Designed miniproteins, single chains, continued (3). Designs and how they scored, part 71

Each design is a single chain, and the fold is of that chain. pLDDT is the mean over its residues in the fold that is shown.

## One batch from the design tools (miniprotein)

Design m10461
Fold by ESMFold2-Fast:
Structure m10461 (fold): chain A 96 residues (1-96)
Amino acid sequence: MPSIQEILEKLSKMSDEEIKQYLLDFLRELSKYLSPELQAKADALIKKMETLSLEETIALVREFSDELLKEDAETQEVGRDLLIVATAAEQVVKRK
């Protein structure tokens, strides 16, 4: 997992649409490490996020991360990774 600093630098060079796509791709990749129930929820969120703004997408990724942080240790690792990426995206958006 890259550091928040590396993610911030990468995202700062992206358009809002590219940042959104990066978040969706990252969630898709991490979802494979979740339980079938949480994976199904991640898939539903990804489909919903395709129609949402970047700001709404960041908010939903943060909400999902918070849910994952209440689960087992392996699921909490996925939650922490999502929280780092969502936090970096939020900081980049606030600077635009």
Scores: mean pLDDT 83

Design m10462
Fold by ESMFold2-Fast:
Structure m10462 (fold): chain A 85 residues (1-85)
Amino acid sequence: KIRELERKATILLVAARILLVAARNPYASDEEKRSAIEGARATLEEAEKVVQQLRDAGAPQSVVDEFEAEIKRLREELDRIEAEL
């Protein structure tokens, strides 16, 4: 169970990173950038739920802390990108 949740969290964080790259694409329309921002926000919300499941399942605190730190970093990046639109 813990390994499956780690895999899920990792995949969601990779997906969020891809969406943030799309949101920063200078060749994308504002509509495409806004869609990528919405997708990234939803993906990060899902990642937070998976990290809570990791905590509830008794995953090592170091693992939970690493995922929470990355989610926080990506949320800060998302907010910065949104403010620049």
Scores: mean pLDDT 87

Design m10463
Fold by ESMFold2-Fast:
Order: C-alpha cells, then structure tokens, then sequence
Structure m10463 (fold): chain A 84 residues (1-84)
C-alpha cells in the first residue's frame, strides 16, 4: 500500500506542475498496485486514484473520459464502505 500511496503523491505533485500526462502515468501505477488488494483501504486508494485521473482528464479537455473515471471512483468508494 505504501508504494501505491507514493505513486499517488508523485502524481499529485506532477498535476500541480501542469504535467497532466506524467501525473496520469503515476496514477495508473497507483491503480496497478492497489488493485491487487481486496481490502477497504485498497478500494479507497483506488477510488482516490480514479478521482485524480478524472481531474487530470478534465484539465486535458477529455470530459467523457473524466466522467467515466469519476463514476469508477464512486463505485470503488461505495465498495470500500460495503466492506466496513
């Protein structure tokens, strides 16, 4: 989980710099790692990563893709709370 959180943090730093493509790659790495966990914490990290992907795609003008990732984030957050 620490590795997934580290990628999420790096992605956010890149996003703040306007490096949206690089931010997206780091969020994708966080998703790859967190998706290997079936824990509530894993689902919350996945939800956060998809939420951040949605923001990055909105900044790139890809509104449809952003909406898809927002929906995935909501579904994962709901899944995390169902397991608690």
Amino acid sequence: MKEALDYLKKGRELFKQGKYDEAIKNYEKAIEIASKSDSPLGYLILSQAYRNLALAYDKKGETEKAEEYRQKAIDLENKAFELL
Scores: mean pLDDT 85

Design m10464
Fold by ESMFold2-Fast:
Structure m10464 (fold): chain A 75 residues (1-75)
Amino acid sequence: EAAEIAARVRAHADGLLAQIAGLPPAEREALLRRLIATLREELALLERDTSLPPELKEALLAVLREALARAEAAL
């Protein structure tokens, strides 16, 4: 189930990034910067979380780090 949850989060991130890529440059940059800020905040919260199963936490951290790297590269 951890892998399934991570796969759904990855699919959502992929869809969002694809949608942003289709926007005019100014709107694309503004939304990418907002997404980057949100992902950094979510990663910081997740890294401090001690209640999640280790497998799920690791899978989610990997997906969010990948999404952050892709968003930063898209700027």
Scores: mean pLDDT 84

Design m10465
Fold by ESMFold2-Fast:
Structure m10465 (fold): chain A 86 residues (1-86)
Amino acid sequence: MVTVEEIEELLRILEEVPLERIAERFSERTGVSVATARRILEEIRELRERGLSPEEIKELLVPQLGELLLKDLIRSAREVRRELEE
């Protein structure tokens, strides 16, 4: 199960790394198009900018993406952040 803490981590990563890099990695991992991945990430950023809590964002994303795809998104974000810190 995706946790609120994992959503908080994703939101922090989106502030630190280019969204396009996460979209490319997520596309490579899942087969989702880069354009679709970018739209998903932009939607998440917009929810954050609207002032939604990590818990509220989780409750909106899980029905849309499913747990597995959301976990792959979080993993993709973590991998990109790690590579940019190296």
Scores: mean pLDDT 84

Design m10466
Fold by ESMFold2-Fast:
Structure m10466 (fold): chain A 75 residues (1-75)
Amino acid sequence: SAVEEELREAYERLKRAAEEALKLGKEEEVEKVLREIEARAPERLAAGAAAGKLWETAAEILREAAEAVEAVVKE
C-alpha cells in the first residue's frame, strides 16, 4: 500500500541520515531536533487516529524527522 511505502521510505531515510550524523559527531544536534518532533508526536498521532489517518500521520512525522536530521548533516 502507499502508506506502507511512505513509512518504509521515511524510516530508511531517517535511519540513513542518523547514521551519517553520527559519523560526523552530531549526536547532540540530532537529539535536539528529534526531541522537538517527539514532544508533539503524541498529540499529532491522536489527531491523526481520530481522523482515520493514523499511519499517514506517522509517515508524515517520520518524514519530518528525516528532513530535520538531514538538515543537521548539511550544517
Scores: mean pLDDT 85

Design m10467
Fold by ESMFold2-Fast:
Structure m10467 (fold): chain A 100 residues (1-100)
Amino acid sequence: MGSITLTAPDSVAGGGTLTVSATYSGPVPAYVTISLYELVDGVPGKLIASSTALVNPGETLTVSFSGLEKGKTYKVIATAYDAANPLKRLGSASKTVKVV
């Protein structure tokens, strides 16, 4: 199973920048996507932003999101799909971030 290690802070300041890193350790090159969702009552709502890159084994994708609203909670989801077969999911990780 391909794996993703997702690194993000537990909280960020309102109006500040959230920097998220996804390190990919799968066996083949993958399209890694980091997506930011607003969390409403514990459920991911509308997609706010996403970034996708081709990532080799052992490489890290770093993405920054800005303009986050104070008092909101966001869910960050990272997914990896095989670059040779984009229907094959290799891994995923998620983290919840609070805006203070």
Scores: mean pLDDT 81

Design m10468
Fold by ESMFold2-Fast:
Structure m10468 (fold): chain A 71 residues (1-71)
Amino acid sequence: MLDTVITLKQFREAAGEAADKLERAMGIENADPNSTTTVGQIIASAEWALSVGAISEEEYQKIVEAVRKLA
């Protein structure tokens, strides 16, 4: 569900290097691992990062699949 609340730690463990790239694009790579977001917010951020060339299509798909499994 897009409303599912997850921690950055859960996102990092699920998406691995793709999470690191997205977080760098957003300027949050050093954010607290206990910080929360939603599945929908991560997907929207990944769509933005893909649109500006900050992540690849492969990294985008990995992020989307990883966070949907957390929902």
Scores: mean pLDDT 83

Design m10469
Fold by ESMFold2-Fast:
Structure m10469 (fold): chain A 87 residues (1-87)
Amino acid sequence: SISDILKELIKKYGLPESEFSGLILEFIKKHKLSEEEIEEMLKLAKKYNVPIEHILLAYKKKNEDIEEIAKLPESDVLREIGREVGL
């Protein structure tokens, strides 16, 4: 399943397991992200030392700098992602 793919990729890149896996999964489904796109996002999360949720928000905003998104509080990021997936 896509949930199992996400968990294995998070482990592969040495990122912490997210407490917000359901929210991340709904974002992936809404945007029809491929396994390759998910892996690239996890690589960016590792590079910028941020949770994957920050990279998902950067993807949504398209033209915003990842470094600026990385400065946002986790609560603000989760709120924006929640709105994007209809929560």
Scores: mean pLDDT 78

Design m10470
Fold by ESMFold2-Fast:
Formats: structure tokens, C-alpha cells, sequence
Structure m10470 (fold): chain A 85 residues (1-85)
């Protein structure tokens, strides 16, 4: 549902914000900021009817995979929400 996508996006942006606060590498901080911006853009596109709930969920899953590749610990609650979409 759209509400589940919005909740997953909120939790992901919080996760990224805490990761940025702890990160000392400026290039990694920049990449984390880009991931957060892409999530924000996906939510704007979803709210404007430019993409579907499924497309928004896929963009969030791609963000999760990027965060995992950077060694960021993604909360289980986010993974559960995305698995239900």
C-alpha cells in the first residue's frame, strides 16, 4: 500500500540521517545524501501520480541494497515492510 511505502521511506531516511551523523568519510556522506534524495524524489513522484506504489517500493529496495553494500545496518522493520509490498 502507499501508506506502507511512505512508512518505509520515513524509516530509511531516519536510518540514513543517523548514518551520515556517524560517518567521517566525506565521499560516503555524499553518497548517503544522494540515496536520501532519491528516496525523497520517489515519494514526491508517488504523491504526484508519476510512479506506481510498486515502482516506489522497487526504488526503496534499490536504496536498501546500496546501503547494505556500504555496510550500513538496515533495520529489520524496513525489510519487513518492503517484503509485504
Amino acid sequence: SKEKVLEAARLLVETISFAIAKETDPEKRKELSRIALDIAQAIRDLNEGKITVEEAAERLRKAVEKLKSMGIDVPEEILKILDEL
Scores: mean pLDDT 88

Design m10471
Fold by ESMFold2-Fast:
Structure m10471 (fold): chain A 71 residues (1-71)
Amino acid sequence: VEEHIARAAQLAREKGGVPTAVAVSKAIVDGLDAGDLEATIERVRSVLEKAGIADLTPELERLVREAFAAR
């Protein structure tokens, strides 16, 4: 779980900077706590679109799904 969140944050930071990485990490952590996979994917997608890095959506979606499976 922690490894998947860290990897997602790293990718978001490399392309969108620290604020985007923080927003992605928060979305995944909050989503895991709520237990809502689809809402978490939608929130991450929204963050990436707003940051102009929607190209990362498929890879971050995969990491989110893996984090949910690992809990």
Scores: mean pLDDT 80

Design m10472
Fold by ESMFold2-Fast:
Structure m10472 (fold): chain A 119 residues (1-119)
Amino acid sequence: SAKAKELKAQGKAYYDAGDYDKAVALYEQAVKLAEKGSDKLLFESLLNLATAYAENGKYDKAIAYLDKAIAIAEKMGDDVLLLSSRTLRVSTLKLGGKTEELQARMKALGASDEDVAAI
């Protein structure tokens, strides 16, 4: 919707200014409106919200919104958006100090003990 795009643009202005609390508030409103719009707009709004939470040190919330964005990318069948959002999720897990969670998931996916220890 036009209102979701407007809120996303306002949120970006605060994000670019380093006011991540205001960016989060505007992006949360954009996500709620984008749920009634296109999958692409919802995906973009979820990524913006996740990155704003990560910059604000709220890594658990950032991961939760990245998981939602990944689900939308899977629904869209867009391998580029899926790869980019999964890559961002891995980076966010590292920044949040969730190394143990990443190591456990890598082991569950059949990664070697050496590869897991390298994290």
Scores: mean pLDDT 84

Design m10473
Fold by ESMFold2-Fast:
Structure m10473 (fold): chain A 64 residues (1-64)
Amino acid sequence: GEADVEAAREAAEAGDSDTAVQAALRALYAGDVDAAKEALEAIVEHSSDEAVRAGAKKLLDLLN
């Protein structure tokens, strides 16, 4: 849900890559594909870690 999207964005901005990825995965495992996509987009936009951004982009491509 929206809480997972916000958690992913805040964690990505803080440099907490593990928390950001876990928030996106929680949305995906709950079946909320739209929230998972938005969480992954937040990671791509706000994370300073290039490897984490690349992984999030690959997951977005698989979900689209």
Scores: mean pLDDT 82

Design m10474
Fold by ESMFold2-Fast:
Structure m10474 (fold): chain A 60 residues (1-60)
Amino acid sequence: MKEELERARKAAEEAAKYAPRVEEAYIIAGESMDPFKLYLLKLAGKKLEEIIGAEFTLLK
């Protein structure tokens, strides 16, 4: 599972590149990603969730 967490972390870093695009941030944070991937993302990418969450707040 550690290897899966590393892959999830890489996905989180990649998603952070899309964070500047609020529309994609909605899809990533708002639209349900695969529940399995979202679980891994929370474990490895809490920081990404905070960044995306801040984007929602700033947008409003």
Scores: mean pLDDT 53

Design m10475
Fold by ESMFold2-Fast:
Structure m10475 (fold): chain A 60 residues (1-60)
Amino acid sequence: SAAQRVGELRDELGLPDAAARAAMTLLNKDPNASKEEIEQALVDAGADPETARRAAERLA
């Protein structure tokens, strides 16, 4: 599930809880969200741009 994948990335990449929640919310609303949309949601929620890019690559 999206929540499980985001949870794993939070542990591996140190995503803030707010960023992890934003990614889960986006993927629950739009399971086909693009890599760019996921990356932007993570950055908007306070994730590091480099960390957001890596997380988006793994979630897309």
Scores: mean pLDDT 81

Design m10476
Fold by ESMFold2-Fast:
Structure m10476 (fold): chain A 69 residues (1-69)
Amino acid sequence: KEEELKRLVEEAQRDPTNVFALVKAALLDPNHPAVVEAAKRAREILGDSYDTEVAKAAPEAVKYVESLK
């Protein structure tokens, strides 16, 4: 679980527009500092499209994972 989270966070950090990696990491540990940082970076880069891209990747995850909001 910890190793999987690390891989997903690294993937999201390499490509902040890859919201699938971010969503998967957030589902494993929504409160992990690295996940929160990756989510903030994705919001900065995607701006207004962030919500749309996250909803496409995992529409139900946004409701339950605070770090994705």
Scores: mean pLDDT 70

Design m10477
Fold by ESMFold2-Fast:
Structure m10477 (fold): chain A 67 residues (1-67)
Amino acid sequence: MEVLTVKIVKEPSEAELANLPLKVGEEIVLENPVFLGDEGILGIDAKTRQLVALRKENVEILERKEA
């Protein structure tokens, strides 16, 4: 299973949130991440099991690994 750890560096828009309160400086772990062109990342939040959509400009990729 592929796992992506990202850090929120810019406050995301409401359209990017699947009922998740994300704050600048927060780290999230995404399972089975899908990259949507050059702009977006889609994945399942490992903690809440919810689908999350994020803009690449609003996050910093910290780690990508197989788990």
Scores: mean pLDDT 72

Design m10478
Fold by ESMFold2-Fast:
Structure m10478 (fold): chain A 59 residues (1-59)
Amino acid sequence: MTPQDYLQQASQIVVKAADGTASDEEIKQGIQNAQLALKYGDPEIQRQAQNTLDALKSL
């Protein structure tokens, strides 16, 4: 998977969490995907991944 794919998966979990439909396991998977996007992404993806990670950790 590309860093963009990891970011997209994490972002989908943020949307599900906002709708109140995300499970604890899905939030955990979203955090892991955001961390992978942050680790392997370019600076633009890293910035977006950090924002996504912060949102998921605030749940």
Scores: mean pLDDT 83

Design m10479
Fold by ESMFold2-Fast:
Structure m10479 (fold): chain A 91 residues (1-91)
Amino acid sequence: SLMERLAELLAKILDGGAEIRDGLVTLSGVGGITAERLAEIYGIEIEDRVFSFESFLRLAEKLIEHLRRSGMVKEYEELLSEMEKLLRELK
């Protein structure tokens, strides 16, 4: 699905993993990054340590914004472009 592909790309940027069940997204990252910590960093609300569909799309938007602003665009250009396309198709 488009959501599973978006979660896979987001997980690659975080050097971690993603699992999707019943429209809920669970993320893991290298260095012990939790879903709660990612939500805190990007100002996104989560429930019971999982991202709703809407919260997950918001996380993806914030991560893309951060990477483009930080000048890491060239390193992640292909991943960012695919994520932006998936976000447009999911909205």
Scores: mean pLDDT 70

Design m10480
Fold by ESMFold2-Fast:
Structure m10480 (fold): chain A 73 residues (1-73)
Amino acid sequence: SELEKRVEELFKKYDTDGDGKVSYEEAAEALEELGFDREIALALVQMEDKDGDGKVSLEELIEAARRLRELGV
């Protein structure tokens, strides 16, 4: 998927600490760069954080992007 490829590239850009995760703000910013609404993206990445650790993995970011696309935003 082109969406997944773009999400992966942005995730690598924001994962500057190399811990395999990004903050909610970094995740929302990446999704905003893909054309999604920042506030909706922020809410959705918080919901997708299944681990509850306050961070977002690549898999969770891809799921958030897919859900945003399904919502038509």
Scores: mean pLDDT 77

Design m10481
Fold by ESMFold2-Fast:
Structure m10481 (fold): chain A 80 residues (1-80)
Amino acid sequence: SELQKRIEERRRKALEEAAKLYALSPGMTLPKPSDPELQAEFDKLVAEYKAKYADHVARIQKKSNEARKELEKLIEELKK
């Protein structure tokens, strides 16, 4: 039915968006599907998005490292 088709389309879009967000956010913990078929599809999508957005992932990691260094400087100032 048309309703069943729309439900499947929404499920697929939600899975793809979740996989993309998980791939782009190093260190983020997201709940994974418990269904083995969906888990396999999710893992495949995550790997594909990680490969496609490798530069963006690297940039986020660099920003995280820079924020840590700034925090260390602030702690050093507080110790004076």
Scores: mean pLDDT 71

Design m10482
Fold by ESMFold2-Fast:
Structure m10482 (fold): chain A 72 residues (1-72)
Amino acid sequence: KEDEILRYLAENGVGKPVPISEVVEAVGLSRATVIEIAKRNPLITYDEEKKTISLSGDSSEVSAASALAAVK
């Protein structure tokens, strides 16, 4: 799911590249599915050469939304 990938990337740090293999292991999706989601989602930057993905989108709300989700 896109939400699980976004959560994992947010927890590892906005703008920090994460290897696809780590994301696959963490979320339990196939590598192809993770790449497809990354290419579709404008908040995610996929670096094909480095085989990494990073959260590069809405920096103003990503951290705030994650923190608010923890409050209930």
Scores: mean pLDDT 70

Design m10483
Fold by ESMFold2-Fast:
Structure m10483 (fold): chain A 102 residues (1-102)
Amino acid sequence: MKEIDSIEARFRLLADGTINQLEQMKKKETNPKAKKVLDDTIKQVKSLTTQGDQQLQQIRDDYEKNPSQEKLQQAQNLANDYSKKIGDIVLKAKKEVDKINS
């Protein structure tokens, strides 16, 4: 198995990197309202990461039992969907933090 391992690893790297970036932003933030937005965003990203990881593991377990191209495509689509949701949440949070600090 090469492709499904790559999909999982890529998603985890993106999610972990995003959480680390938000944690660093929160540490540097001095405005309590902006800190709360970042804290709430970190919790949302962690929740989505856990959900995505669990669903990817389910697809991987199914793929290992009965490999198919459809299952690889399902894993790729799922990883893409969660990555987009995480990105959208982070972009919205950054815009909100900017407005609070302006």
Scores: mean pLDDT 88

Design m10484
Fold by ESMFold2-Fast:
Structure m10484 (fold): chain A 115 residues (1-115)
Amino acid sequence: TIQKLMSLMTSEHAKLLTSSIAKNKKLDKKLKTLLTSLLTALENKDITAFANAEVDLFFYSVKLSLEKGEQTVLQQKQNVLEVIDESGVNNSLKTALKSFFTGIFDSAIGFVRSL
């Protein structure tokens, strides 16, 4: 799905998403940085930067679950989905991003539960 996300991402969509991230007061500061890195990599079609940011987001979500509990990760997942919904990006990109981020957060929670 990385190729689909890259094909849907434009500079205009990246600006809308970045603005939505900046306006959201409920998102963790480190998550804002990681989300911005992912969006920049998608805009630039930089597969290596995207893969690195995806791995960083996964392990940060694992760390957050271990240190602050699963409910904290679930709340941050909801905050990310809200950022996407309020960004004004088109429905195709919205659906793809929501699916992608849901997968990462759910995988991190599942990983911690498997320990």
Scores: mean pLDDT 89

Design m10485
Fold by ESMFold2-Fast:
Order: C-alpha cells, then sequence, then structure tokens
Structure m10485 (fold): chain A 79 residues (1-79)
C-alpha cells in the first residue's frame, strides 16, 4: 500500500541518516541505491540484494534497521 511504502522509505531515510552520522560512505551508497530501487518499484530480489550489501558494510545499529526493513519488505510482497 502507499502507506506501507511510505513507512519503508522513512525507515530507509532513518538508516541513511544514521550511516551518514557515522561517516559510513559505503553503507550510505548502498542504502541510497536501495531507496531509489524501492521508489522505482524494482524487483524484490534487486532491493533485497542492495539491502544485504548495505548490511554487510554497516554498523550493528544500521544493520538492525536494515534487518527490520527487509522483514517489512518481505511482508509487503507476501500479501
Amino acid sequence: SPQDQKRLLAGLDTAIWIAESEGDAAAVAQLRAAKAAVEANAPLETILALLDAARDVASPGVAQVVDELKRALLRLHAE
């Protein structure tokens, strides 16, 4: 739904803000790519791959937010 997509995008913005505050340019780049993919309605596999790439280079705090976003994304696509 548009409301669920807005929540997902807000969560991505939060993750990007935290990664930027930590100076993690690699995590920021992957999270911004994931946000652009969500906005473009890219295939689920593409969005998940970008979130996984972000998680691999992120701090534990950002990784936790990414894991929550992955769960929300999978729930949306299961409906």
Scores: mean pLDDT 83

Design m10486
Fold by ESMFold2-Fast:
Structure m10486 (fold): chain A 88 residues (1-88)
Amino acid sequence: IPKELVESISKEEKIKIVETLIKKMKKGLTLVDLLFEVSIELEIPIIDVMAVVEGLVEEGVLNLSDLHEDAILYKEKLEEYLEKLKKE
């Protein structure tokens, strides 16, 4: 995913994507599963959702291996990131 795409996503759009990721989290769903769920609910291209998730990996909020793990395990970290993002 191009860095330019990750950087072009607005703060407001990032907040909506992260909030929707947290909202859709349940036991048995991976982050990859959630990419599709968020894309559908927000009616945005999946590449934009992927760009936000790649940004979370680059910032150390998520690890690359987390893409195939149960996403609910990362809910607390994502909630902390969302709180930080809203304050900026």
Scores: mean pLDDT 74

Design m10487
Fold by ESMFold2-Fast:
Structure m10487 (fold): chain A 89 residues (1-89)
Amino acid sequence: GLTAYELKEAEKASEPHPKTLDLLRRYLTDPSVTIRDVAEQLHEEDVPERDIAASALQLQNEGYDIPEGFVTDIEVERGVLDIKRAVGL
């Protein structure tokens, strides 16, 4: 389930974007989709953390089992991508 921090971030967003919802649904239902694949797509589209949190909350309300710290794990992977790009990897 979402952490208290992730729930607070979700409150700052308006409506979850359908494209973000579809991407997170694919991760939760398709074992071939990695958290890095999700992070790369969200990073490329410059999706803010609050919109990711709102999308995860919507999916939790739809009955999906959201891992604890799910949004935070995505943001960690996005941070790794930023570091790799900065060092030319």
Scores: mean pLDDT 81

Design m10488
Fold by ESMFold2-Fast:
Structure m10488 (fold): chain A 92 residues (1-92)
Amino acid sequence: MEEAIREVLENEREVVEEELARVRAAIEAELATLSEEQRERARELAETASEEELDALAREYAGKDPEMERVIRVAAAIRGVRLAEEALRAIE
């Protein structure tokens, strides 16, 4: 019985790891379409801004600045992947 639960958790971990790899590839592809300054801003926001700050910025620039919307979206995705990777390590 405990083995069945462990198998489910292991299979779920593999699926999540594969999904995170695909998301990381999508982030890198999106970063490649941004300017150098936009890439630097996205990475800075991903490292320094809280989730609440990123959400507030996304709402503030919604429909007003498409370039800034892209930067904020990429920053949120980078942060999300890092938090998901940390969560996976914590359950080991």
Scores: mean pLDDT 76

Design m10489
Fold by ESMFold2-Fast:
Structure m10489 (fold): chain A 84 residues (1-84)
Amino acid sequence: MAQEIIERIERMIERLRRLHEEKPHPIIEAVIRMLEEAKRLIENGDFDGALTQLEIMKVLLESGPPELQEFIPEVDELIEQLKK
């Protein structure tokens, strides 16, 4: 379970890094950092901390450039998986 969530986060980070290389934006950098922190928290068994990071990040995604909107459904899925 945690492994699948970690793999999804790693894939999102990779996609966001590619997007940031093409269209640099401070919000994309912030989202990448928040995903890396969420991954670290999950690896340490702090699922509540990771959930909080993802919920704050979702607000940032909604406030960011339009290209970030595609990530919102994936973040919702991750939040749902962590809540169980």
Scores: mean pLDDT 83

Design m10490
Fold by ESMFold2-Fast:
Structure m10490 (fold): chain A 103 residues (1-103)
Amino acid sequence: SDEKKAEEVLKELEAIIKQLEEETDERRALSLAQQGLTLVTRGQSLVNRSKNPSLAEKLLKATEKLLEVVRRKLEEATDPQVKRGLETIIKTLEQMIEILKKL
């Protein structure tokens, strides 16, 4: 059931990405980006245990989409603390993408 758990995490991640795309409040956007990163971390662990290449590829694509949206939210942000939080998430997501490419 690691495959089923990974599929549920992917579904939750896709929902968070959609919410983040529509979010206009920068503090809420930071919170959603943090939730997305947590889901990517859970997904990576599940995908690594399942050894399923299809789930690894889906998680990689979702993580790349999350990174794209977070970068856009950083460009829109005005609060220096929010900008710093989003920059940290971007760096972590870039590292996660490199790990996922090797799975």
Scores: mean pLDDT 90

Design m10491
Fold by ESMFold2-Fast:
Structure m10491 (fold): chain A 87 residues (1-87)
Amino acid sequence: SLADKAREQLERILADHPEMLALVLESLDRIEAAIAAGDLATARALLEQTVAEVRRLGAEKGAESEAELAVLILRTYVQEAIRAHLA
């Protein structure tokens, strides 16, 4: 599934950054729950909060490139999940 592919990509990119990976995967579960509930405003807010936290951790740990790749994967997947929900 698209969800499984997104998780595989995140696990690969963040393999050396377990705290950032844990944050991203936990946030993704919460975002998916909000989408399933039809609460797209909460899903979008959680996505932007996660993006800000991932970028902050990337800067603090010298992993800014991995953080930006994770952000790209997160945004792409969440946008597709929201589109699928509205279809």
Scores: mean pLDDT 89

Design m10492
Fold by ESMFold2-Fast:
Structure m10492 (fold): chain A 61 residues (1-61)
Amino acid sequence: SRAEELVARAADPNASKEELLAAIKELAAMGQDVSPAVTAALRKGVPVEAIVQAIREGKAA
């Protein structure tokens, strides 16, 4: 599924911060668990504010 594809991208250690934020937004838009992508983004140093914004934008779509 698309959700499994996004989770697999989040598990990729080479995923960029932009790719992780895009994955979080799309998972949120689908009503899927964002936790794997959020965890990866936090480990990569993505600010909490950017993660929260991505979740909000996804849910608003």
Scores: mean pLDDT 82

Design m10493
Fold by ESMFold2-Fast:
Structure m10493 (fold): chain A 74 residues (1-74)
Amino acid sequence: MTPEEVKKFIEEEAAKLGYEVVEIDIKGTWSQEDLDSLKSALTLIAQHDLPEATIVLETPDGSYLHIKLRKIPK
């Protein structure tokens, strides 16, 4: 997947869990396995009701991702 596709995926999955993407930096190419790992991390953050969280991932091909998430106020 392209960085733009991964960014949309993350924004959509975070929104489903009641979170918004505050900051995102993404580079390189991502596999389906990488996306599944991201979805699992997002689910864990939501399960623990964290007000903010940061996810940092790097793949063997030098692709990287840095996301800052914030829980949407109610």
Scores: mean pLDDT 80

Design m10494
Fold by ESMFold2-Fast:
Structure m10494 (fold): chain A 92 residues (1-92)
Amino acid sequence: MEEVKKEIEELFEKVIKKAEELGDFETAKLVRDAKEFILEALKTGNVVKYVTGMLLMSGAWFQAELQGKFELAEEIARAQREITRLLKEAFS
């Protein structure tokens, strides 16, 4: 469980750093908010917080796509897939 939490935190931080390097502080904020919800959900098992965190990540992806930041959007999509995989492993 603790190793999964650390790996999830690292995945979020990579995306946040990429968004900030591109000057996209609004996408970075959405990803930070998603991180907070996902980490809280991991502690509490609250499914609503998982869904909210994932919706924020989808919003961040859509915002990046609309702005033509396709490389950032691809990194967000990869992070969503990896986070989902890690969450499945944590609850298996």
Scores: mean pLDDT 84

Design m10495
Fold by ESMFold2-Fast:
Structure m10495 (fold): chain A 89 residues (1-89)
Amino acid sequence: DDLKKRSAKNAGDLAIAAARAVGPELEELVLRGVEYADSLKDPQKKQFYMNKLTVAAYLAMRDREKGLEEIKKVLEEIEKAAEEEKRKE
């Protein structure tokens, strides 16, 4: 399927798995982040944010507080990207 970005899906799956290992608060935030990133029309931005979520989730496994703050920042970046796409039609 030409619409399926296997790399982005794999990154999202890894982010969710890492977040589950840390705890339910992080899992909830990462699930929301993956859903937001998956809504992006630009496949490069989708891949970029899926990768950022994965890195932040793995960071949370070593440092929960830093990982949570990074995930929150990534969520804000994804929301801004989605608003920019919406502004273009």
Scores: mean pLDDT 77

